Designed miniproteins, single chains. Designs and how they scored, part 73

Each design is a single chain, and the fold is of that chain. pLDDT is the mean over its residues in the fold that is shown.

## One batch from the design tools (miniprotein)

Design m2540
Fold by ESMFold2-Fast:
Structure m2540 (fold): chain A 69 residues (1-69)
Amino acid sequence: AMEKLLQLEAGKALIAMIRVVEDDVKKAQKMVEKILKKLGLDRKVNGKTVDEIADQALKIIDEEIAKLK
């Protein structure tokens, strides 16, 4: 439970970093989807901006964190 929570929080930090350093929507989508997959969350994200992609991924991770509590 605690180890899984730390992994999910680390995933959120990586997504926040992608939001800052990546301006290519398709590259951001691929990186975010790889992070989600490593967390066991094989969900797709789609958006017109990097912010939309990041927000969708953060919501997915937040939903998973909520299930741990």
Scores: mean pLDDT 81

Design m2541
Fold by ESMFold2-Fast:
Structure m2541 (fold): chain A 61 residues (1-61)
Amino acid sequence: MVKVGDLVRATIEIDGKKVEVEGVVIRVGEDTVDVALLRPPESAKSGIVTVPKENVEVIPL
C-alpha cells in the first residue's frame, strides 16, 4: 500500500508523450496520489502531479 512519504516512480503523459517521473507522495486519495516531483520535467506546469494509484510504483529505500 502506498503511503505519504514513500519514494515513488510514476508514468505521466505530457504533450502526448509518456514520461517516467520520480517523487515523494505528499497525499493519498481514494484512487489517486499527489506526488511532489524530485526533478519536474520542463513541460510540467507544477512540481506536484496527481497520478492514479495504479500508475505508481513504490521504490524501496
Scores: mean pLDDT 74

Design m2542
Fold by ESMFold2-Fast:
Structure m2542 (fold): chain A 63 residues (1-63)
Amino acid sequence: MTKEVRVELNDDGDAAKKVVGVGTVTERDGEVEIEVEVDESGSAASQEQAKALVLNQARAVAT
């Protein structure tokens, strides 16, 4: 089965912009696969934070 998680952060370089991260969790035969995609329009710091939050939520949903 496939589940999706989404996070939004304010961009570190522009507080009016939001950086979106999406995680896709696929569970098959007792195995869990997590795929993370982050909006590239944000600052490097915002992208890394969004990636970390998405991965954290994806693992929580997978368990």
Scores: mean pLDDT 75

Design m2543
Fold by ESMFold2-Fast:
Structure m2543 (fold): chain A 88 residues (1-88)
Amino acid sequence: DELRQRVEERVAQVDAIVKQGEELAKKGTVEDLVKAALLYEVAARTLQRAGEELRELGDEELAEELNRRSQELLEKAKELKEKAKKLK
């Protein structure tokens, strides 16, 4: 199924984006933290899109898992933005 393969490709893309965000966050500068947060938000949106496609296929359980992972990434993005604001 091409749609399921596309979902797998989106998840792989998310893993790459998250890794890049983690490397930026480790640098700890305001600019890097903001960039890391943006990457986490992009990854979260990609997972939400994949989750919507899975729901169209009737795969509710996997869609729920991707939505949960998306929320975790949005929480991490928020934490990084808050950390950046404190580094005046």
Scores: mean pLDDT 85

Design m2544
Fold by ESMFold2-Fast:
Structure m2544 (fold): chain A 79 residues (1-79)
Amino acid sequence: MEEKLKEIIEALKKAGYSDETIKRFIELVKRVKEALERGDWETAGRILKEEKVSDIEKRLIAYALGISVETLDEIIARA
């Protein structure tokens, strides 16, 4: 996961995101991971909806968590 997070940080910098936005994104990934680890898929989906994640952010979150974008879309849809 640390390795994937470094790749994500570099990808977001290249895409023109600010350091503040990147930090918020990493905190978002951590919150979603914690919800999923406790089996709270509804909270995970709600966090993603409330943060209004972009398509690129959604792909990066799925990559960081080791799940498919389709699985992430299902989590969001359930909330």
Scores: mean pLDDT 78

Design m2545
Fold by ESMFold2-Fast:
Structure m2545 (fold): chain A 93 residues (1-93)
Amino acid sequence: MEIDLSKLTDEQIDKLLEALGIGRLPGMTREEAVAAFKRRIAEVTGLELPDGKITEEQLIEATRRLLKAMGATDEQIDEAVERLKKVIEEIKK
């Protein structure tokens, strides 16, 4: 299923950014947070999200690649992916 980033709540965006290790900067708007998310995915995976939509599979793969690039262990990556899957299930509701 596709996730529409423009329809996510602030809490859902913050959880996705936390899973990617980006975090929300002080004073950053939701729109700026979404732009930072899209930019970081493009930098690490080469995947562009012009419509702000991402599949669950693409999001999980982007998270794995981002955390690996940041020096995370396989165990830390697996734990982050499991947390991300829970966030995705909440978004699907």
Scores: mean pLDDT 72

Design m2546
Fold by ESMFold2-Fast:
Structure m2546 (fold): chain A 85 residues (1-85)
Amino acid sequence: MEKEVDLVYTDKNGNLVEKKITLKGPEEMTVEELAEILKKNGLSEENVLIIKEYFKLKGYKDDDKIKLEEAVKLLEEITERAKAG
């Protein structure tokens, strides 16, 4: 399955970062496997940690399984929060 997401987030220095990412993988994966996909799409390790913390806030730990559709939804929520702040 393949999904494109226009991701917007605030980095550790308070700067707004925009990145188009392509999520290509199985229908369901771990949060850690999703993090590896984000790194392959050009996110730094530090920026991936920011995204992983949001997933933990939503109840998904690194080893938890997440559906690709839910992962896309959470990335879109990060984008909306960044744009609103």
Scores: mean pLDDT 80

Design m2547
Fold by ESMFold2-Fast:
Structure m2547 (fold): chain A 62 residues (1-62)
Amino acid sequence: AAAEAKEKTDRVGELLRRLVASTDPEEQERLRKEIIEIVGEDFYKSIEKARELGLADAAARR
């Protein structure tokens, strides 16, 4: 449902922010695993790749 999709998206966003802010490798692995369990490995990899490509394009444009 749309409401469930929104809730998952918000939760994944919060977990991603915590992952980026974390300096502990064990905590990073735990957060990453939790995100993957919510959205799946393939979807998580697609998001990461899209972000990297978006950031690279933005950096090239300045």
Scores: mean pLDDT 68

Design m2548
Fold by ESMFold2-Fast:
Structure m2548 (fold): chain A 70 residues (1-70)
Amino acid sequence: TIELTEDSARLLQGLDPDRSGFLDPESARLLELVTGRPLPDRVPVRDVLLLMKEADDKFAPPDAPTVLLE
């Protein structure tokens, strides 16, 4: 279980709508195009979740509303 701000949780839910645990391949291709760097066909959503949690811990207001993600 990971605690995120509501805004971060909403963004994350959009990245894995079918709950496969990976970014949709088309979304991964779009990310590759905008970043200009090669990405694998399957990007783990779990890795993105952990990065968002770390960012929330450092940059989100300490009293921001949060949600629990399992």
Scores: mean pLDDT 65

Design m2549
Fold by ESMFold2-Fast:
Structure m2549 (fold): chain A 71 residues (1-71)
Amino acid sequence: SAAEQQAKIQQLIDLYQKMKDLAVELAKDNPDLSKKAKKRLDQALQDMLQTGDQQAFQQQVGELAEEILKA
């Protein structure tokens, strides 16, 4: 349903916001990775909103989370 699709999109927007908050905290120890993370998150959200490709968004967030965990 339309309500289910809206709820799913809202969950992905909430994930984006949580990842942005994490990137802000990361700036204290790794400012370059923080800037890269913010740019990548903003681009991934815009691409998802333009294309509807939720899987691509989830992949980008997952790859970024892995980079942060390795830093």
Scores: mean pLDDT 83

Design m2550
Fold by ESMFold2-Fast:
Structure m2550 (fold): chain A 66 residues (1-66)
Amino acid sequence: SDELINKIKNALIEKYNLQVDPSASLEEIKQRIVSKLGNVGPGGNPDNPDRLKAEEEVEKLIEEIK
């Protein structure tokens, strides 16, 4: 639901101290976190192992927030 998505978005923004538009999609916020944790820039290689590890960490945290 939109309410649950907004709860997840706000929790992630606060936890990772992100400066993003509150209207940004959950996917945009996830990609910002992955870029910070995986040391990959916007448009980075999707096959990067560090990116995959960062994505796993973000998904685990989202599951904990749900």
Scores: mean pLDDT 70

Design m2551
Fold by ESMFold2-Fast:
Structure m2551 (fold): chain A 90 residues (1-90)
Amino acid sequence: MPSQEEWDKRITEAAKKGDYETALKLLKEALDQGIKPSNRTIAAVVAMLVEAGDFDKAAELLELLYSHGVLPGRLVVRAVQEANKKLQEK
């Protein structure tokens, strides 16, 4: 079974390629197996989605986390705050 570190790597690599659908699918598969991605990986994916302008997928990712009982840590909260700041600066 892949470790949290292996899942974090796969999710991050998919997001870096701009394949956010695969990144979200991998995140869901990890959660379905009881593996929680690190808050750092979640924050990085949220930041990448915001930078790409894909706010709908960022919202879907947060909803997926909440549906599995995963509360965002400080890194994720910071990424969301930076996202909101950039939206207000348009």
Scores: mean pLDDT 72

Design m2552
Fold by ESMFold2-Fast:
Structure m2552 (fold): chain A 76 residues (1-76)
Amino acid sequence: MKELFEKLADLIRELLFLGVSQSTIANELAKALNISKSTAQRFITQLLAGEIPESLSEEQVQKAIKVLEELLEKVK
């Protein structure tokens, strides 16, 4: 699980470095995980701070990784 959260955090940092807004990333996560945008924004903030969101399941983290990898391919 820690490795999956590290991969998700690294994808978020790479997207931000490439100029994708935190709001755009939050919207993609909200759609993928069927959660609110505000919840997705909290998760992004926690991950960027090096914290692990305890409410995310392994399946949700894997789905988030896949969606952000697809977003990364579109923007690079």
Scores: mean pLDDT 82

Design m2553
Fold by ESMFold2-Fast:
Order: sequence, then structure tokens, then C-alpha cells
Structure m2553 (fold): chain A 71 residues (1-71)
Amino acid sequence: LTAEVRGDTLVVRLDTDKPVTLSIYKDGELVAEFKLTSQIAQFRVEEPGKYTVKATFEDGSVETETVEVKG
């Protein structure tokens, strides 16, 4: 799992093509959650802050990445 900010977009890349539940947190608050079946997800960043991406995999395992968005 990798997460990076490109302009106003948070780009999340998964190391698996299996279904995953992706949860996005801003400063500890859940702001988005969706089921992803592709290896790439994009989330528009409307506010600066600390964004944590949590991927819950089909087998119940969890991976997290945190990225800081400035301005």
C-alpha cells in the first residue's frame, strides 16, 4: 500500500488486485470509505491535514499509510 498527494488528489496504490475496503481518515476522522476492486484509488483533497489510508483486505488483514497534505 502506498499513498501520495499529486496536486489536489490523494493517489492510493494497492499491491494486490483482490477486493479491498479502503477507508480514508483526515486528522483521525473518517471522511471516506468504499470498496475497491482495482489497484489504484483517487481521492480529492479539499483541505490540508494529516490523511491516513486504511486498507482492509478480503482475508481481514489491514494495512495503513499516512500522508501529510500542506496548503
Scores: mean pLDDT 78

Design m2554
Fold by ESMFold2-Fast:
Structure m2554 (fold): chain A 118 residues (1-118)
Amino acid sequence: SEALELNEKANELAKQGKLDEAIELYKKALELTPDGSPIRADILRNLGKVYAKQGKLEEAELLYRLALGHYIYSLGADHPKVAEALENLAEVLEKQGKTKEAEELRKEAAEIKKKTLP
């Protein structure tokens, strides 16, 4: 899909440090992605990572919380991608000084990973 192609192109731009260009392509990918699609959560999480790299911690937090909700809805609460989103959210919360909430989310992510190990 065009949304998937835009997400992959944005991922490559983000790796190159072209953060503003990556943001524009992620936003375009979101516009083309239906609500409830599993790829929507991936795009939101990737966009959150770029905002976090720019030091826009409150914007990154919002995007990670949205991604977390979409992953839970689409994949279920114990899915590995939920654990990854919880870890991203915990990191941005810790950088904001929300240490206790970050520790609780890291513990939740660890429990999910324990359930999904082979």
Scores: mean pLDDT 88

Design m2555
Fold by ESMFold2-Fast:
Structure m2555 (fold): chain A 94 residues (1-94)
Amino acid sequence: MKLSEVERVAAALYLYAQLALEQNDPAAKALVDRFIALLEEHDPELAARLREAFANKDLATLNELIREAEELMRRDPALAAGAKALLDEHLAAR
């Protein structure tokens, strides 16, 4: 994945986390939950922190942790590809 794609994926994930928390969008919540599960396979501590911030509806901490996930995706192409696939599935309603 190109660097600009990782930036777009991270921005989209934050947008969907915000939609899940502010608008109670169940599809957005499902996407965030699936991303956290994927992240747990690569960085279980970061996944746990992100899950806690999401449960606490802490958008500021979510933004910080998603930026950490973006840095991880830049170094882990498998995680980046997995996150992109989750977004593509969500947009395709599959």
Scores: mean pLDDT 81

Design m2556
Fold by ESMFold2-Fast:
Structure m2556 (fold): chain A 67 residues (1-67)
Amino acid sequence: VRQRYTFRATGPATVTVTVGGETHRYEIQPGETLTIELDVSGSGQTVEIRVETAPGQTVQVEGTVEL
């Protein structure tokens, strides 16, 4: 299963992705776009995504999942 997540932040933001017991952390600078691509092969695993941003800021998230 291919998953793609695109994040756009108005201020500093942190994205934490946990897959299969492994955690990856990404930082987004103001006005930047972060794209994360995951290939979760057939395992029924859960993908957890945590997004944190500064007070008063926003993060837009778009996700696509190909089965």
Scores: mean pLDDT 75

Design m2557
Fold by ESMFold2-Fast:
Structure m2557 (fold): chain A 60 residues (1-60)
Amino acid sequence: SEDAERAAELAEKAGHKGLAKGIREAARNQDTAGLLSAAGEAEKLGLKEVAELARKAGMQ
């Protein structure tokens, strides 16, 4: 998923390597719940664009 990869790249750039790894792993496994969970975590961290992209990837 391009949206998931973009979300992971932005999370890494923001210093959240664990979140980026979680997003990539959820996308690889087609884990919709994992992508939506990562979006919620990104929102708590103030990473609005990461949250929006991860949510979009999870709804596909």
Scores: mean pLDDT 85

Design m2558
Fold by ESMFold2-Fast:
Structure m2558 (fold): chain A 100 residues (1-100)
Amino acid sequence: SSDTLLKLKEIVSLLQKMLDAVKNGNDVEALLLGQQTLQLLDELLAMTSDDPRLVNLAEGVKQVVLDLQRAIRSEDEEALRLQMMRAQATIQELEDFINQ
C-alpha cells in the first residue's frame, strides 16, 4: 500500500540519519533516531502482518537497529564499525525491497 511504502521510505531516511549521527560522534542523536526507527518498524509490523516477506524484512531491520544501539552504548569501536557496515547493507536491502 502507499502507507507501507511511505513508512519504508521514512525508515530508510531515519537509518541514514542515524548512521550520519554516529559518524559525527553524536551518540545521543543516533540513539533517539534509533528509537524513532523502532517505533516506525513496530507500526509497520502492526499494519503488514499478512506479508511474510515484509514481516521478515522489518524484524531483521529491527534487530539491526537494536544491535547498532547496543554497539553505540558499548564504546567498542570494532563492534560499532561492524554494526555500522551491517546497517549500511540493511539500508540497501530496504531500498531494493522498495524498488522490487
Scores: mean pLDDT 88

Design m2559
Fold by ESMFold2-Fast:
Structure m2559 (fold): chain A 87 residues (1-87)
Amino acid sequence: MERVVAVLRVEGRGDPEDVARAVREAVEAAGAELLGIDVEDDGPGRTTVYAVIAGPDEETVRRAREAIGAQPMVTRVEEVARSTLRV
């Protein structure tokens, strides 16, 4: 089966743990899978998260991206890469 995988760059305001939690919760709520997460402290009150997410289709990945962007602490979401993986 094919799966859709996307790498998202998420910019947020607040503690790294709080921003990472918001990303994880949004991905889970959208029915997507979080394959990996990397959290960078960009200075006082700013956090950047790189999240690798997967879903059975582009619609699931789109919902996850929208759910992340809807979080109050998230200021920007950018899709850095997208691929369809053949299994």
Scores: mean pLDDT 81

Design m2560
Fold by ESMFold2-Fast:
Structure m2560 (fold): chain A 107 residues (1-107)
Amino acid sequence: SEKEKRIEQLKYLKNLFDSTLDEIRKIAEKDKEQAIEMLKEFGDKLVAFLRELGLPEIAEEFQKLVDKAIESLKKAKTKEQIDNIVNSFKEELDKLFERAIEKIKEL
């Protein structure tokens, strides 16, 4: 069904984003500006996708989450701080994707 296709796409994007966040974590230790640009670019793409799926409220919440992570990364000075920021972002992202899937199921 169309709903099943959208759910599968969301799961794929979440796995891709989790992998991208692990790469961002490694890059941020050496080049914060590059890591922030990667997060911003991937974030923009996911926001656009969520809006296209008819989930504008989830897209707005996700944008705020990305903006918060970027500001936290700018202030981070240690590997531990970077790890904590990425892990917190992943936890909030997990919750957001679960809500997105539930909303699609209700359509």
Scores: mean pLDDT 84

Design m2561
Fold by ESMFold2-Fast:
Structure m2561 (fold): chain A 81 residues (1-81)
Amino acid sequence: MSPDIAEMRKLAQDVVNQSQAALALAPSPEVERLAQEAVELSNQALSPDVPLSPQEKAELLERAVELAKEAVELAKKLAKE
């Protein structure tokens, strides 16, 4: 079943929000790398110019969500005294 485009856009916005929160919490090269990769994958998943199937784009978005989550968890560890 094709993913709901509105739900995909919501997940992409959540990726951006989480990436920004991670960078605000602990700006480090590794957090920046994870946050950037997450945002780039979410942009690719929503791009009409990327020659991937809807299923492959959904998989990219799932990977973006996981990377954004990883960035937040790393930022929390780095922000800890």
Scores: mean pLDDT 81

Design m2562
Fold by ESMFold2-Fast:
Order: C-alpha cells, then structure tokens, then sequence
Structure m2562 (fold): chain A 120 residues (1-120)
C-alpha cells in the first residue's frame, strides 16, 4: 500500500533521528567518563535501532511485506527508544527530552499503521 509506504518512510526518518541522538548521547557519556556498563547498554540500544532501521527500509521496499512484521519492528523500535529515554533521564535530561518527542511521534505513527491493518 502506498499509504503504508509513506508512513514507513516517516518511521524510518524518526529512527534515523533517534540514532543520531543516541550516538550523541554515547559520545557525551564517554566524555563525562560515565560507567562502562551504561555506555555498553546505550551501545546495544544503538545497534538494535540500526538493525531495526534497516529492517524497516526492507519492509518499506517489499510490496508483499506483512503489516504484522512492520508493527512488530516498530514496537521493538519504540521499546529501544523508551529504554534510551529511561537511561538518559539521569545522565542527559536534554537528550532524553528530544528522544521523548521522537517516541511520541513513533507511537502516533504505529497507531496509524495499526488502523490501516484493521481496514484489511
């Protein structure tokens, strides 16, 4: 569906922005000499977001892609961003706030895609 492709493009753009913010957060944590475990947790979330972005790009370009698979990938991205917000609320409240805005937009797009699935 063309409408699903347009919504997926918006999700991908938000994930690209989240990746940039998480990368910035990791560099700030390294400069502030934060605990290695916190840096490692943020790096794992970054790696997960990059994999999910690539998966969503493939799903966008595949006309036969299941909406269930799309929603599952978006749900995993939302959980990864939510976890990054939880960590950064303590270490970088400013970046946590920027990620919270992305999280809200991802949740709204997820809801729009779910409504399209209900119309099938």
Amino acid sequence: SEEVKELLERVIELLERAIELVEEAIERLKKEKADEEVIREMQALLDQLKILREKLQYLRDDDSASLDEVLAAIDRAIEAVREAVRILEKYDPELAEELRKILKELEELRKKIEELKKKE
Scores: mean pLDDT 89

Design m2563
Fold by ESMFold2-Fast:
Structure m2563 (fold): chain A 62 residues (1-62)
Amino acid sequence: MTEEELRERLRRMIDALEASGAVKREVKDGKTFYTNLATGETVDEEDPLASLERERAKRRAA
């Protein structure tokens, strides 16, 4: 399985989730982020765990 093929499949799945209103895709500074509209959590496509932790820390600080 090629990385190209996996990336295309993931992109299609995310497009479907975005169309259903479950997640929102946002591109900033050349990076793709996904926001879970149910929880409000934002994750980075490249480092989802790090992004999730930063979002949680931000909420705790507020």
Scores: mean pLDDT 66

Design m2564
Fold by ESMFold2-Fast:
Structure m2564 (fold): chain A 64 residues (1-64)
Amino acid sequence: MAAADAAHAETQARLDRIYEQAKSLSIEEMEELAKQYEKHSDSATARANLAAVRRALEEKRAQL
């Protein structure tokens, strides 16, 4: 998947940045950020960003 690998790498780098940023937030801040992305869930990009935030939130909750 050589052609798909470049697009995937760029998308993954963006999602990794969102994930790392979300992990630095409190649970309440991550929940609010997730709600903001849910309002824009009509786009594939917004849904991917939402998934990254939810992943960080789940990991943070698992540490409680």
Scores: mean pLDDT 73

Design m2565
Fold by ESMFold2-Fast:
Structure m2565 (fold): chain A 85 residues (1-85)
Amino acid sequence: MLSEDEMNQLVGRMVGRSGILLRKYRSDPEKVRNVQRLLDAGLTSYENKDQEALLKIYELFLQMSESDDIEEIKELTKQAEEIAK
């Protein structure tokens, strides 16, 4: 079980990673939209205090950071939205 402080640190890392990805993909509107959707799923999990979902979505952010393939990016976003549901 994560403490509230550990959850706050994790969401801070997710927000930071999303900022890096938004800058990386700034010329690609479809990739930008998928980063925004992935961040929204993560923030929803954080507001719901769902620690397991938040950790899984953070791992998806790390995977997205290693990818330039739009189909992989879309799949990672879809997985995050299902986790946040």
Scores: mean pLDDT 84

Design m2566
Fold by ESMFold2-Fast:
Structure m2566 (fold): chain A 84 residues (1-84)
Amino acid sequence: SLADAIALLEALIEKAEQAEAGKLSKEELLREMRRVADRLRDSHPWLAQWVEEIIEALEAGKMSIAEAITALRNALAALRRVAA
């Protein structure tokens, strides 16, 4: 459901913030992101693909963790507007 997608993104943002603070490794963050993408794939395939693109950008060093947090927060805000 849309509510499940919102909850998954909220949890992922918390993990990304922990990684930015040095409380979680980048490797652990990437594993959590892949888990979220896998969970989104059946119900929200466009969101799953978008999360996978962020993973690839982070792995390639084309995106920082801070930039990923900003992108995730923007996506969450957009989903919340649709849900309202």
Scores: mean pLDDT 87

Design m2567
Fold by ESMFold2-Fast:
Structure m2567 (fold): chain A 87 residues (1-87)
Amino acid sequence: SMEERKKKIKEVVKKAFDEIKQIVPEYSDLINEALKKVENATLEEIADILVELRRYIHEHLTPEQREKVDAVLDKLVEEIDKIREEF
């Protein structure tokens, strides 16, 4: 169902954001604001939020932090794609 798909996607997004906060705790407030937007977002809006978050991270983080965060976001995209295939 669409509701179950949305719920599962929001759950994997929250998990990924929690992992990112461990890598860049100095950006916890920014990540928490993005997570608040995700909680009330459509699936299309979630995709836009993830794109904007990745852009912000690339502009402000060190290369080492960027590599670690990109790995989390890439895994998140794979998990979202898998959920979309199941529903």
Scores: mean pLDDT 82

Design m2568
Fold by ESMFold2-Fast:
Structure m2568 (fold): chain A 56 residues (1-56)
Amino acid sequence: GKPVPGVDPAIAAGAYALAKLLAEAGATREQAVQAAMRFGHLSREQAEAVAANAGA
C-alpha cells in the first residue's frame, strides 16, 4: 500500500496487516478503521488511509 504520512513505517505495516486480516474475515470498514486506530494510536484520517490500502 501507499505510505501513510506521519506514521512510523513499522506501525503502518502492522496496522495494514491487521486491517487486511479483518477485511478478509468479513469485518466492516469501520471495524478495520477502529482497529488500526487502537493498534497504532493513529488518527482517524491515518487509520482510514490504512484501511483503504488494505482493501477494507
Scores: mean pLDDT 75

Design m2569
Fold by ESMFold2-Fast:
Structure m2569 (fold): chain A 83 residues (1-83)
Amino acid sequence: AETVTTSAKDVDVKAGKNTITFTAVNPFEVEETVTVKAINAETGEVLASETVTLPARGSKDVTFEVTAEKDTTVRLVAEAVVE
């Protein structure tokens, strides 16, 4: 099995509670389970994750609530596992 990054986006967040919406995309011609992760770009720590099943060439908005201790950048990545 191979992990493929299907989409990625960097978002600047402020100290405190932030609501981030990211569009998860399945670029494949078959149904895929896509994991969307919100990662602290400075440390590499995973702050939040959601798993979504998307139809072939489908997309879905995923919303995260992320609490930051300081103004920072969050990296959003969507990953699919393919054989």
Scores: mean pLDDT 80

Design m2570
Fold by ESMFold2-Fast:
Structure m2570 (fold): chain A 105 residues (1-105)
Amino acid sequence: SALLSSEGGSSPTDDPVAKANTRIGNLLVKAMQALLEGDFETAEKYFEEVKRLIRETIRDEAKREELLALLDEFFERGKTADADELADGMSALVEAIAAALREEA
């Protein structure tokens, strides 16, 4: 099952941080799939959408800049990475973004 477990069934109906984290995760999975298929144009579109969500959600300028740089690095390395390397890089990105979003809550 997913790493995202319900906190106890009575979750808040409107949590923008949780919604952003879920959407970013879904977009990163799609970007990774596009990179694996060699569709770098589609992957870039998904990464730009993730960057937009980070700019809208992360208020700390330093953390925002760090996450945007990590996304750019992942995209560039992802063009030549194998599936295992992409999975590891995606896991690290998801953890970094989730940590930054946790600080916004």
Scores: mean pLDDT 77

Design m2571
Fold by ESMFold2-Fast:
Structure m2571 (fold): chain A 70 residues (1-70)
Amino acid sequence: STSLQDQIAILEARIQGLEDIVAHLEKQLAESTDPEERRRLQELIAETREEIARLKAQLQQLKEQQKQLE
């Protein structure tokens, strides 16, 4: 079974991975001149940012729970 500390570490790593993906997609968007590619990249960035926001909210709750356990 995954401990609370391990779950926090896994979630932080996942968030960082998604933020790295967003940075890569934003670079591609900045270099793209094709309207369909730009739209696809914008949709992927938006969806990934929504996932990051949800995971960050979950992480905040887990960290608060960890503080209670000491």
Scores: mean pLDDT 88

Design m2572
Fold by ESMFold2-Fast:
Structure m2572 (fold): chain A 97 residues (1-97)
Amino acid sequence: MDLSDLSPEQQKLLDQIVKIVEETQEKLKKNPDISVEERQTLIGEASQRVARLAREAGLDTPTIGEIVKLVIDAIENNVPVSVLRKRLLEILHRSQS
């Protein structure tokens, strides 16, 4: 799917989500000795920020849940941002229907 298929608001949301995930992945890479509790806190903070942005963008609860699960998976498994962006595009395109 082309970025041109998204509204400007959805493109901004996509970019904001990708940035949050990338920043969180980078923090975890720089702190390999981070405690399990601190790791869960960072993931929780990232997922809460994403959920808030998606809600403010007018997405429904099931779509927000799908995006949050994708974000958690991307952070925990260090999924490349290009793959994350593609999956987010698919979710956002479906949410417009």
Scores: mean pLDDT 81

Design m2573
Fold by ESMFold2-Fast:
Structure m2573 (fold): chain A 68 residues (1-68)
Amino acid sequence: MELSETELAVLVFSLRRQGYDHEQIKERLKTVYGADLSGLSEEELEELARRGEEIVARMAAAGREAAR
C-alpha cells in the first residue's frame, strides 16, 4: 500500500502517542504498512511526528470550519 507523505506523518505521530519508540515505529510501519523507514534518523522521525501533529490539528480545525 502506497502511503502519502501526509499519511506517513500522521501514522508516525499516532504511534508516538501510543507509546512506541522510534525503533518500534519503524518496525510497525515496515511490517504492517510496508513502509521502510530504516534510512531515517531519530531527528527525521521526530520531525515527521511533529508534522503529523500539525496535520491532525489542521484537519480538526477544517472540520470545525466545515461544521459552521
Scores: mean pLDDT 75

Design m2574
Fold by ESMFold2-Fast:
Structure m2574 (fold): chain A 100 residues (1-100)
Amino acid sequence: MLSEEQVKELVELLHSPDKEVREHAAALLGSKAGEKAIEPLLELARNDPDPEVRKEAAIALGLIGSKKKEVIETLKELAENDPSEEVRKAAKEALEKIEP
C-alpha cells in the first residue's frame, strides 16, 4: 500500500515529459493507490498524446474498479472513439472488469 505522499509523488510523475515515466506511474497508481488515483488517471486517459500512456491509464482505472459514473463514461468514450485500437481494447477490458 502506498502512503499519501507516495501517491502524490506518482501523480506528479503523470506529468513527466518522459512517456515511459508516465506509463510506469499510471500502472503503479492503478495497482497501489486506489480511489485517490481516479481523477488524475481520468485526465491522463482522456488527454495524453501517447496511446501507450492512455492504454495504461485505462488499465489502471479497470484495476481500481470504481463504478463512479465519470469512470464508466470515460471508459465507454475511449472504447468507442479513441484513435488507437490498443486503447479501445484496454478500455473495453476495463469496462468488463467494472461492469461484468
Scores: mean pLDDT 84

